# Designed miniproteins, single chains, continued (2), part 98

Each design is a single chain, and the fold is of that chain. pLDDT is the mean over its residues in the fold that is shown.

## One batch from the design tools (miniprotein)

Design m7397
Fold by ESMFold2-Fast:
Structure m7397 (fold): chain A 95 residues (1-95)
Amino acid sequence: SFIEKLKEEAEEAKKYLKEAEEYVKENQTPEELRGYEHMLAVIEAVEIIKENPDEEEIEKIAEEKEKEGDLVLAMELYKALGKEEKAREVHEKIK
């Protein structure tokens, strides 16, 4: 399940979040910032899914995040919904 994989990623992200935050403060490279942003997006995506059991509401949130430029979070939400093609389209915008 995409949702189960996302939850597993979020638990790992939470475990290392403090260390990642401190590392990024010392190493502000684009690569390190992207990694930290991905951790935050995965954690937030799981919280959105837990608060919104309706798949249609999750999709609306993903669309709003995409419009706001939060592409990583939007991509993770689309992946969790099994909307693989839409997730790829959003990923291509990130590169």
Scores: mean pLDDT 79

Design m7398
Fold by ESMFold2-Fast:
Structure m7398 (fold): chain A 61 residues (1-61)
Amino acid sequence: SQYKDMLERLQERLDELRRRLDQLLSLPDSKDNRERINRLRSEIRGLERNIELLEEKIRNE
């Protein structure tokens, strides 16, 4: 289904963002790095929410 294809793409993006977060967390603490981490965490949370909503649509399909 179209929703399953969308879910796969969102999961791939989530994995990429999580890898980027892990990389940033390994760097020395700085204001710039903290701002990047906070933005990335917000993006990850938004994507996780979108995945949950899409999984619900797949279950009700």
Scores: mean pLDDT 85

Design m7399
Fold by ESMFold2-Fast:
Structure m7399 (fold): chain A 65 residues (1-65)
Amino acid sequence: MEELEKAIEEVADRIAEHAGMTPEERQAVRITLRDLVKSVEEAEELGDRMLKAIDNGRALKAELA
């Protein structure tokens, strides 16, 4: 978590430097990146649950085939 926060800050700072952003705009980029990372983490949990459902379906099909 802490390493990820540092990576988000470094990426946001690099984007802000290249785009010539204000400190307020830089902070908005950091917030957006953090929200995006949280959404990806939630999607990963859903993905794991879907993979388990697929594995269960394959096992059932093999037994019934």
Scores: mean pLDDT 71

Design m7400
Fold by ESMFold2-Fast:
Structure m7400 (fold): chain A 79 residues (1-79)
Amino acid sequence: NAMELKKKAEELEKQADTAVQQGNIDEAARLYTEAAIYYAKAGDKDKALEMGSRAVRLYIQAGKEKEAAAAGKKVHDAL
């Protein structure tokens, strides 16, 4: 249900925030992408776009432009 999806999204967001603090940019981008998809499925479009934007930015900073584009598309398709 939406509440369970939102709780999963919040857990993934926290894991992504921790990955950023540890300097694991690839892991953080992956986790923010997953969080965005779960927020989108939960109907939280604002949080989905916020997490998706963070993921895209992190992939670009890591030099992973193809992964950035793929993450953006996945989030858009989930909305």
Scores: mean pLDDT 88

Design m7401
Fold by ESMFold2-Fast:
Structure m7401 (fold): chain A 120 residues (1-120)
Amino acid sequence: SELQELAGTITVLKELYPDASVTLLIFEAVFLPRLRPLPPEVAREAVKLLRGLIESVEKELEEALKNKDEERVEELLTTYVRDDPRLPPAVKALLTPEEVRELARELILAHEAYEKYVKS
């Protein structure tokens, strides 16, 4: 199932990055595959920047994910990630309003996968 696949990815990321917040691991599990079409150097720089941006809003994002508040997740990603001037144009192109809405839905599913299969 999609939830079990997301849980598997989150488990691997948790083992690789034991000090990372659950919210960051959930974000990376969903967003890292979206970077696949980009050149590896651009993807690596994007990951470093995105990690810091997500960490800056991790508490608000965690609350929105727990509440399954798609609109709030979309608002946080738009304001604090997409609209950050440091984010490369190639990465911003992956964060159109349509893509941010889809990302918000997938992040809520990934949070559900974490709660059901990973949290214990």
Scores: mean pLDDT 85

Design m7402
Fold by ESMFold2-Fast:
Structure m7402 (fold): chain A 68 residues (1-68)
Amino acid sequence: MEEEKKKLKEQLKLTAKSMLETPGISADTALEQVEFSVRNMLKQGKISEQEAEELLKELKKLIEELAK
């Protein structure tokens, strides 16, 4: 359902933020980890390819912003 997809997206954003707040984790490492999670969600049919692309763009922007 729509609500479950929104919750998954929010959880993934929180995970990316938590990873960047963890000492020793680089922005590149955080991005690779969230890409892996998004790919798994796509493989499981939890999100569409379009949603995966949009989510990755948002996460990349978030990671770049937090790394400043």
Scores: mean pLDDT 76

Design m7403
Fold by ESMFold2-Fast:
Structure m7403 (fold): chain A 97 residues (1-97)
Amino acid sequence: MTLAEREEILARELEALRAAEPLLAELAAALEGLINADRPEEREELERRVAAIYERILLAHEPNPSEAERQAMANAVRLLVAEARELAAARRARAAA
């Protein structure tokens, strides 16, 4: 799969998150910002923002989210953050070449 194809898939997933809930929309915006960030300090701030939004999303589902629901959300966020970091690194490497 090409980098462009992966970026397109992630963009569609982020759009779906924005449509679901206000907190998910904030998460999608922060992840998109992380993909496009070119400065270390910008990436650090956006990663902290993603973590803070994620915590708010989990807390908003208290007091009794099922273990499966909590785990599914945690896995989805983890995969999106990892993908965003990888795409950001690849974009910077391409720009530096």
Scores: mean pLDDT 71

Design m7404
Fold by ESMFold2-Fast:
Structure m7404 (fold): chain A 110 residues (1-110)
Amino acid sequence: MEEAEEKGREAGELGGEGGPEAAMAGGNAMGLEMSKVGGTEGAAGAVAASGAGAGTRIYWERGDKEKAREEGAEGGRAAAESASLGGEKGEEAGIKGAEAAKKAAEEAAA
């Protein structure tokens, strides 16, 4: 089931487009939600999500906005995939994390 991965990619892309604050806020929000709902795999997804936000921010600081969007999208997808390895509870963590990331990125991009 690719729902968590697709939502993760969408949220990551939005964070990458929104600038360095949106990327960091999105990654942190995704990680926080994955840590609440998921087990060990949810925790791994949380670490991956926070790292993806940080990485995306670095590309923005370098002025490579296209690369920031690409890294955000792939990072969000990969974090959701990592969480989904925990089965149904991990997939739920990925979906909720992606939804939280999208909201946080939209709020930070204002």
Scores: mean pLDDT 77

Design m7405
Fold by ESMFold2-Fast:
Structure m7405 (fold): chain A 83 residues (1-83)
Amino acid sequence: MTIEVTSPLEGIEEVAQEAIELAKREGKATLVIRLPSEEDAILSAQMIAVIADRAGFEVKTKHEGTTVTLELTPKSKVEEEEA
């Protein structure tokens, strides 16, 4: 499931927590930040990424103009054995 953020600094802690819960449940969460300002999109993405990283999640960031996509994956890969 994808979480979309369309307002600057809109409940950033709430959005980060929702994404963390989703990643715990589904093994991966995708956030798409679409803001009118590229600077605001980057700042929002950076705040969410820091919160997620501190919670034990790996964050991949993809930046395209005013859209920033964050992928959250649990750092613990012990449940998935690809041998």
Scores: mean pLDDT 73

Design m7406
Fold by ESMFold2-Fast:
Structure m7406 (fold): chain A 85 residues (1-85)
Amino acid sequence: MEEIEKYVEELKKKMLEGGMPEEVAEVAAEALKEILEIAAKEGVSVEDVLAGKIEFSDFSPESQKRMEEIAREAEEKIKEILEKL
């Protein structure tokens, strides 16, 4: 948990420094945190997920559905924010 939180905070800071709107950075960071927490629950390391060594099919069907829903909700929120800016 602590390692995921630190990584997500650092990534969010980099996104903001890169000129990403705060609202978009917040949504993206929250979605990434939830996905990484699901991966950790399945016994997959944060490093392996971030290195792209893990295939989506390596996760359980339940985790796959949850990750897809998180990604979809984040994409919809980001799109709405960008359309209003």
Scores: mean pLDDT 76

Design m7407
Fold by ESMFold2-Fast:
Structure m7407 (fold): chain A 75 residues (1-75)
Amino acid sequence: MEELLEKLREYLRSLGFSEELIEELLKVFQENIDSPLAELRAKVEEVLREHNVPEDKREEVVNVISTAHQELKEL
């Protein structure tokens, strides 16, 4: 878990996101580990929209977080 969260944090920082946005996205991910993938995706997209992230970048981030969510559920 901690290693996965650190990798996600590093990835989000590489995109130029603020620490506030990064922490909010990681919190949504952690709070929605047991939630359906569709609910996690919707919440992540909402946070990204509130922070004015462009559509192309939102799609990329949602897909990366979705992959991490699925990998965690299979463990």
Scores: mean pLDDT 80

Design m7408
Fold by ESMFold2-Fast:
Structure m7408 (fold): chain A 72 residues (1-72)
Amino acid sequence: SEAEKERLAELGRRVAEAAMREVAGSEVVGVEVRVTDDYILVVATGANGKIAYALASPAGSAVGVGEAPPAL
């Protein structure tokens, strides 16, 4: 449902922002949310130029920090 997609996107935002602050050690300067029927991807950009992402899909969930988000 659309309400469930909104909930998952909100959770992904919290997770990506927490990963940027707690794992990458940077302030969040931007957030991009991509919601599709197949996945939800949230990408947080840090002041240090790194990204943190949270992904939810039928194959499972993933969280990462690096230079680029996963290609989907």
Scores: mean pLDDT 81

Design m7409
Fold by ESMFold2-Fast:
Structure m7409 (fold): chain A 91 residues (1-91)
Amino acid sequence: AREEGLAHLRQGAELYAAGDLEGAIEHFRKAAELLEGDLQAYALINAGVALFELGRYEEAIAYYQKALAIRPDSAIARANLEKAQAALAAK
C-alpha cells in the first residue's frame, strides 16, 4: 500500500509538471487513499493545488481542510487554504 501510494504521488507530480491537472488530481487522490500522516496530507494538498489551478476553488478548499484535519499545524495547507478562500471571495 505505502509503495503504491508513493508511486501515485510521484506520477501525480509528473502529470502536474506536464500540465495534465486532471490526471494529476486522480493520482493524488489515490495517493491520499493509500498513504497516512504527512504523506497523506501532502497528497491532499497537491490535489487541492491542481484543483485551484483549474479554478475549482470550493473543491480545493475541501482538500486543504482534509489535509489540516490530518496535520492541523501544516503551514503549507493553511497558506493554500487562505489563498483559495481569497480567490473564491474575489468572484
Scores: mean pLDDT 89

Design m7410
Fold by ESMFold2-Fast:
Structure m7410 (fold): chain A 86 residues (1-86)
Amino acid sequence: MRPLLTMYSLTEDGRLVREVAGTVEEAREAAERFGLDPITTERAIEALRDGRSVAVARDREAALRLGEVAEEERKRRGLQPPPAPP
């Protein structure tokens, strides 16, 4: 599968909105429209070129909510500790 850049933002009613880009060009356009930091944008594009999928949050509140969702998914999958923590 092609790697994806996934970008998250929070709506006024507290929902996570997701946008995805599958190419470097789509990622640049989406990041510009999304208002993503230039350094984060370049890092995400580099990861896409390396064949890696990346998820980024627009702001601190979206990042916090994304962390909560990730924690819930980890619990749903049986909460196994990773062999190599980041």
Scores: mean pLDDT 70

Design m7411
Fold by ESMFold2-Fast:
Structure m7411 (fold): chain A 66 residues (1-66)
Amino acid sequence: EYREKLEQAVDEAIAKLVAAGMDESVATQTMRSLLDWGLKNKFPLEKVLEMINEATRLLIEQQKAA
């Protein structure tokens, strides 16, 4: 249930970061590391999803900054 949503969210985050100009390898490593960290610390899956979305937003903002 939530596992499929987390994997989909990671894939969507990577696609958004690449579209914003981030390297695909860096985007993949960053999002996978965040997912692993959240799961290792036993956060609720909903909270891990929020963390992925927030990190994606912050990284997109950094890509737009000169």
Scores: mean pLDDT 79

Design m7412
Fold by ESMFold2-Fast:
Structure m7412 (fold): chain A 75 residues (1-75)
Amino acid sequence: VSNEEVVEAVEAGARVLEERGVRYPTGGQVAAASREAGFDRGRATAAGAAAQEVIKKYGRLTPEQIVEKARELLS
């Protein structure tokens, strides 16, 4: 899985969670939402892991902030 594919999966999962009003999602919620958005298990799992890393580093993050920080992490 490329870094670009992981970012796409994070963006898709974050969009789903934002639409559902999830203010501070977990990495697991990002992974599940990425799967719901049509990403395969590998990409969704990688998206959840990237989200968990940025949440661990920065604390509670909104879906939009998770996308921003994941892009920085994977650039």
Scores: mean pLDDT 88

Design m7413
Fold by ESMFold2-Fast:
Structure m7413 (fold): chain A 96 residues (1-96)
Amino acid sequence: VNAAIGVVGKTDEEALAGGRAAAEVAGGEVRLVRPGVAVVTTDATEEQALAAAEAAAKIASAAAAVTKDGTVTIVGDGSLVEKAEAMAAAVRVLRE
């Protein structure tokens, strides 16, 4: 796994829908890690992971692409807390 995309939605359904949109762009596996928070794990490039996060952010409140080399990109119009939660979820799953 080279990258993770964290997705925060207002509901589990929104978070999972955002995660599925991300997986359509970058590939990989989608799972709900907490209520309203999904993560996609993928072997995609940084550019594909960013595009995946942007796709998720069209549906969900916030998305963050985190790569193993330490690149972090946060997108969406959600709150600072939602953006931080998306990033934290992606980082946690990448460390597993």
Scores: mean pLDDT 85

Design m7414
Fold by ESMFold2-Fast:
Structure m7414 (fold): chain A 88 residues (1-88)
Amino acid sequence: EELPPEDEIEKDIATLSSEKSKELARKAYEAVKSGDKEKQKEVEKEIFRYILREVYKLPEEEVERLLKLREEGASPEELAALVEELRA
């Protein structure tokens, strides 16, 4: 449960293919390291938005809709099903 040393994290981040992925990975590490649950939720939301927009190439309107459903307590299974439907 102890986080890896910062030098190991930076090495792993350096292997990521995009600058945005590196930025999000650093933010995630810092959020977990801080122990701030609200900061962790904020970073998780940024990562979720990035995946939907840049990896799955979903329209911004659908990304906002999925983020709203997640905030309203939609299950991971419901969100995954909607992402799969939008990708089809």
Scores: mean pLDDT 70

Design m7415
Fold by ESMFold2-Fast:
Structure m7415 (fold): chain A 71 residues (1-71)
Amino acid sequence: PPVITLPGAGFDDIKLEDAKTLYEDKKTGESVVEGKVSEVSEALRAAGILPGDLVRATLKSDGTLTIEPLA
């Protein structure tokens, strides 16, 4: 599946089970988290992110959320 990028989205739009933080910059607010999707907003569901998917979510300091499907 393609990488999905949504400006203005954040971790309020995606809930992850067994979430593992790979990177976090507390100064900028940037973070990279991997986990299994448990709940998603309508915008992310429309973009093809579904509960049960394994994803890597990257939040940039500018408020851009990038979601990369894993296996």
Scores: mean pLDDT 77

Design m7416
Fold by ESMFold2-Fast:
Structure m7416 (fold): chain A 82 residues (1-82)
Amino acid sequence: MKEVIIEAIEYVKEGNFEKAIKLFTEKLGLSEDVARELVRIIKLALEGKLETAFMLIDQLVSLGLISEETGKELKEALLELT
């Protein structure tokens, strides 16, 4: 899981949003809408809005759209890669 998240963040860094979306949908089983929202959140983190990105990740977890484990791994990966 964490390796897939890191690869998706690297695709977002490269501007390859469609590959990041495909990783989230095909490897993590997320809906396209959730995958697109994660790409938007990652873009915010890469722009230096890490606190805002973390709040949005917590909201997705609270809504049941991603698991607690996925949210935690995404936050950890963003801290390492931003």
Scores: mean pLDDT 85

Design m7417
Fold by ESMFold2-Fast:
Structure m7417 (fold): chain A 91 residues (1-91)
Amino acid sequence: SEEELEEYLRELAKLSGGKLARVEVDGHPAWVLLLKNHALVFLRGPAASDEAIIAAVRTVDPAAEPAGAPVEIHPEWLPEGWRAYYVPLKA
């Protein structure tokens, strides 16, 4: 569920020392989890462009520099209607 996703992301942020923020991607609800060498973007909506995903990460950290293109990932625990993206970042 969306509540279980939020609880999971909050716990993951706490354990990793990461920063969790609620954002929007193309007007759709999303979460950004900013970690040391990458970000994870969780989107409730249609597939987004690389530019839109990177813009969401930069809403949380304007200094974030991508180390490569965002990659859509498919974790089995992801709620229906949600998408997940891995964004490699320069340390």
Scores: mean pLDDT 87

Design m7418
Fold by ESMFold2-Fast:
Structure m7418 (fold): chain A 55 residues (1-55)
Amino acid sequence: PLLSDEELLEALLEILADLKAHVSEATFKRVVDDMLAALEAKGLLDIARRIREFA
């Protein structure tokens, strides 16, 4: 892929930061949980772990 793991992580964190400004805490948590499940299903375990640490 054209994106490194670090570049993908940065892009996802930017998306989450923008989302957090526009939704409730409950909605944000649900979206984070859904994102983590999708990343884990794709085998992107290191990225999922780092997002969990930052969220």
Scores: mean pLDDT 79

Design m7419
Fold by ESMFold2-Fast:
Structure m7419 (fold): chain A 75 residues (1-75)
Amino acid sequence: AATAPAPRIVTREVPVSTTPEEAAALARAEMERLRAEDPDRRYVVVYWSEDPEQGAANAIASARANAEVIAEALA
């Protein structure tokens, strides 16, 4: 069976003052940078914060940014 290599997961903590929009922008920039270094490898980049509510929002925003970068690359 044709199997893609396992994606590299990159997780980073950001201050609780980081907004979901900022977390998404950071995830997008880091994913684009990593893909430029190794275009054949899949990446998942997640930015989270110590506050559970803000951390969840930032993680969701990061996941959305990852999906958008992948969708743009496939278009």
Scores: mean pLDDT 72

Design m7420
Fold by ESMFold2-Fast:
Order: sequence, then structure tokens, then C-alpha cells
Structure m7420 (fold): chain A 84 residues (1-84)
Amino acid sequence: GPPPPPDPPRYDPFGNPVLSPRDQAREVGVSLGTLRRWAEEFNELLERLTPEAEDHVGRAATARLRGDWDEARRELERARKLIE
């Protein structure tokens, strides 16, 4: 048969490998497609990371550990803007 699709990202869109994409989407209250897009954006961010963007990624990871998914998402969006 055809080859399988690429492996899911090892990191969640908030900087930590914690849950499957499906379980993360349910916890955050978004669609699986939205979460996958955030994970892809995070992987692209990691490839182009600057010191300023790294600070925001660290803040996102801290917010995620507190269970503050909205703040984690805002910090990752700030990081993405800095590398665009």
C-alpha cells in the first residue's frame, strides 16, 4: 500500500510533548485540524528560532504547564510574528 503519512510532531503547539493531538484538541476545545496547524506552525518556528522568539516560546511553555492554554497560544503567536 501507499506509505503512511508523516509522523505526528513530537512537540505540542505549546512547546511540550504531553498528549496525542486528539487529546490536546479536546483539552483546548478546538478542532483537530486547528491543533495540527498550530503544531506545524510551532515546528516551523523551531527551525527559524531567534533569541527574542525563544523568550516567547519559554513563556508559552510556562503558561502551558500552568494549564493556561490561551496565554500559551498568545505567546507562540508573538514568537511567530518575530520570525516572519
Scores: mean pLDDT 63

Design m7421
Fold by ESMFold2-Fast:
Formats: structure tokens, sequence, C-alpha cells
Structure m7421 (fold): chain A 89 residues (1-89)
């Protein structure tokens, strides 16, 4: 049925748009995570905490768009652990 093909293509296009937005947020989160790691390595725990929180914000945005994004979920867990570590200093 031509109608089934149209529905399948629309679902695929919607998924690609959502996955693209989620991947963009993951990349932004990774950028902030790298900034946090740099400041942590320099002993600037306050600035590291700020960028870890920014990283968390963007990974949470990615998960909201794509709840099955394993990379965002794994990275979010890692960043939360690192944030807790620097906040104990």
Amino acid sequence: SSIKEVIKEAEKNQKLIKEGDADTYVKVGEGFYKMAEDYKSKGDYQTAAYYYKKSIEYYEKAIKIDPNNEKAKENLKKVKENLEEVEKQ
C-alpha cells in the first residue's frame, strides 16, 4: 500500500530529525565535559563544576529528544560522578 510507504518515510524522517538534534546536544555536552576536565586538571574545581553542570544540561536535552541514546546516558552518568568528586574538594 502506497499509504503505508508514506507513513514509513514520515516516521523515518521524524526519527532522523530527532536523532540529529540529540547527536548535536551530545557533541555540545562532550565539548563542555572536555572544558571541565581541563579546568579540573589545573585545580580550578569551581570552573570545572560549572562546565560539568553545562555538560549535564546538554546530555539531559539529548536524552529528552532520544531516550534510547546510550552515549548520552553513559556520558551523563560519568559527568555526574566527576561533578560530585570536584564538589567534595
Scores: mean pLDDT 81

Design m7422
Fold by ESMFold2-Fast:
Structure m7422 (fold): chain A 67 residues (1-67)
Amino acid sequence: SKAARIAEGAAKAAALLGLEEGAKLAQETYDRAKQGDNKGAADLLREAARRTGSRVLEDAAEGVEKA
């Protein structure tokens, strides 16, 4: 589900970026997706992936966009 993919992406972001930045990213991603902006939510995760070099965050972004 969309909610499950957002939660998965948020958990991975928290692990990679640290708790505070990960929590902020999770909140912003959730808010965009809740408004139906799955692409905007995915774009936030892709930006985090680009900063960290994380394929896990890239996969999470694609999952959110397709959900």
Scores: mean pLDDT 72

Design m7423
Fold by ESMFold2-Fast:
Structure m7423 (fold): chain A 87 residues (1-87)
Amino acid sequence: SMEEEVQRRADAYADSLKEAIDAAIDAGVSPETIARQLEAMLRGLAKENPEAAIRAGRRVADYAKELGHTEIAERIRASVERLEAEL
């Protein structure tokens, strides 16, 4: 179904974005740079499937918050809100 396809893509997108956060944190990249990189990735994913990107972005924002990276979480959440407004 379309719903199953969107959920499968959202899971894949979330995994990719979480891996990018983990790798960048491990490499000592600044939170501001990580946030910009994730925003760009999320915009790219939204061109493929905006609904899946929105779902993935929300999950990734929650993940960043759980890791204590509140600034990254807030910026990703704001990007998700912009994508949602464009639907």
Scores: mean pLDDT 88

Design m7424
Fold by ESMFold2-Fast:
Structure m7424 (fold): chain A 85 residues (1-85)
Amino acid sequence: MKEELIEEFEKMAEEYKKTQSEEAQKILDAWTHMAIGMIESGEVDEEKKEVILNEDGTKILGKEKMTPEELFEVVIKQIEQYLKS
């Protein structure tokens, strides 16, 4: 299971690298290493999202655990912050 989460994250990182500078790619590599460590430690799990319904039946998506996509978004935001600095 962790292997699948790592593979999904690595795939997203690889696609992102294709559009980025060499500097951004190096920063992404460092953050990818940290992210894989988080997946291995069990801080990231398969998508377990709660579905909450409003009074009118509209669907609100809650989240129970961090998904690989959410972890990737955090990594991207950190890279953008470092590059902006």
Scores: mean pLDDT 64

Design m7425
Fold by ESMFold2-Fast:
Structure m7425 (fold): chain A 98 residues (1-98)
Amino acid sequence: LEEQAQQAIENFNSTLKELEEAIENNASPEEIRRLIAQLVSSLDQIAKFTKLGIVSESTFNSLLDRAKELLERAKERFPEIAELVDAALAHIEELKKE
């Protein structure tokens, strides 16, 4: 499980970097939507490991904060996906409550 938790965090970091690069390179809205969905999925996976006590709450909150910052940047650059970003941000706020 520890190796799976580490892999989930590495997948999150990889997706976060890919999304950041996509935003900087003005990728298509379709690509940005795909990357946001992957980012949220990675956070849901890490949340499960956090509930099992494998990932610390402080580590998880740090990842949620990093995701939130990048999503706010995506919304600023791509107003056409603002509704999708707002849904993702609301999901992150729910994950923070646990």
Scores: mean pLDDT 85

Design m7426
Fold by ESMFold2-Fast:
Structure m7426 (fold): chain A 106 residues (1-106)
Amino acid sequence: SMEEQRKKALEQQIALTEKQIQFEEDLIEELKTVTTFEEALKLIREKYDELISSIKDPRMRSILQSIYDDIISNLEKKKLSVDELIEIQRKILETLKKGLEDLKNQ
């Protein structure tokens, strides 16, 4: 039924968002172990690549690849401290957590 298809799509989106939250939490902890912008940016790229590689849907993978490439490109243009990069990742995490609550309340 159309209702079952909508429910399945919602469940898949919830699962992806929960996975993104876990990767952001792990990334924030790993960023606390580095001291340079270059090391922090490398960790962010590696973590995003791991997340993207874990997505089986090629269309969803392509969309997230584009989003994360834009995030990385914007970060590269700025000479940020590791603490500033951690704060940006915390804001991404807050946005994902709010999005997850909104999805679960549907």
Scores: mean pLDDT 86

Design m7427
Fold by ESMFold2-Fast:
Structure m7427 (fold): chain A 84 residues (1-84)
Amino acid sequence: SELDAAKATLLAGIAGVEAEIRARLPSLSPEAQAVAQRALALMDAMRAAIQAATSLAQLRAVFDRTGAELAALGAELARLLEAE
């Protein structure tokens, strides 16, 4: 139940961020769209890994691996949006 609750919360969070990125995608520059699409692909992979996890330790490993990549893509997207 703790694992199921954690998965539900994380999956809902990812779905919210994905929806926001997709809503903004048509108004972005081609360079920003490329970064946004890389972020969406990473989030799709993260969703699959979260669903496959059978322990809280496995959920933590997913975050330790993908968290830095997501943060880097977010910073890159923010820089591109500030440049426009």
Scores: mean pLDDT 81

Design m7428
Fold by ESMFold2-Fast:
Structure m7428 (fold): chain A 70 residues (1-70)
Amino acid sequence: STQLARQASQYTFQGDYQRGRQLAQQAIRIDPNNPVAWTSLGNAYRGLGDFDRADYYFQQSVALGGTVVG
């Protein structure tokens, strides 16, 4: 859901990248067409230092009509 994607972004903003990743993955399982969920997952992986996975997930978000959220 969009709420789970927003919660994922909040945890990532607070530096809890593992929780942010878990919630973003859950949001994608509920709605894989939600670009916000893919952006949240990308931000979590960026925080974890996994830039290759972050770039992949940001590309998925953009392909669905989303934007990169800082």
Scores: mean pLDDT 81

Design m7429
Fold by ESMFold2-Fast:
Structure m7429 (fold): chain A 65 residues (1-65)
Amino acid sequence: SAEVEALVKEFLAEKDEAKQLALLEKLIPLLRQEPRSVRLSVLHDLLKVEKNPKIRARLEELLAE
């Protein structure tokens, strides 16, 4: 999805924690519309590069759903 790709790029470029969390919350409903394999792939890719422990914890919660 072009919209998912655009939000992922914006999320990865964002340096403010609160704005990054807001972008993740916008991304979640779009990922829930994707096949599970696509959703898990995106979440794992984000978790692999993310260094902020609060963002990582939220990504791990989403992977556990």
Scores: mean pLDDT 84

Design m7430
Fold by ESMFold2-Fast:
Structure m7430 (fold): chain A 90 residues (1-90)
Amino acid sequence: MMVIPDEIQEEVAPEAERLEALAEAGTPPEEVAELAAKLMIRVARRVMTPEEVALVEAIAAAAIEEARTGDPEAARAAVAAKRAEIEAKR
């Protein structure tokens, strides 16, 4: 599980607050998901290994697809496929 140091939390807090404000303002879910994905990937690159970052990128892409299509099955399939790729590499 990702543990984010306080200094990184402070650095990203303004962007996280802006994402909450955008969601509350009625911004389309897919746009909010894309912005949240970019934030998550930037944080992951600072605290995670490249393999873990690849999994976060897959989770982020799945969340964007779920927000766009409303289909959680497509999102779960994408994450499962990426986990299988990472496991096969080990």
Scores: mean pLDDT 72

Design m7431
Fold by ESMFold2-Fast:
Structure m7431 (fold): chain A 73 residues (1-73)
Amino acid sequence: MATGRAVGLIIGAVAAEMEGNYKEAGRLYQEAADLLPPDDPLRKEVYEKAIEAFEKAGDTEGAEQVRKRLEEL
């Protein structure tokens, strides 16, 4: 189930953040949010976490791409 895979990716993203790998965390949060249903409130929250992770990594391009995706919701 796509939701189950999304939860696994969120767990992976949290682990990456704990390791200080914010760029990987941002990527994993973005992938997780893409797998969540469009009407799921968690989807917006996970995209917001991806933006924060990319900003902490200094990845302005990654953060901008996720912001554009969030605006399309």
Scores: mean pLDDT 80

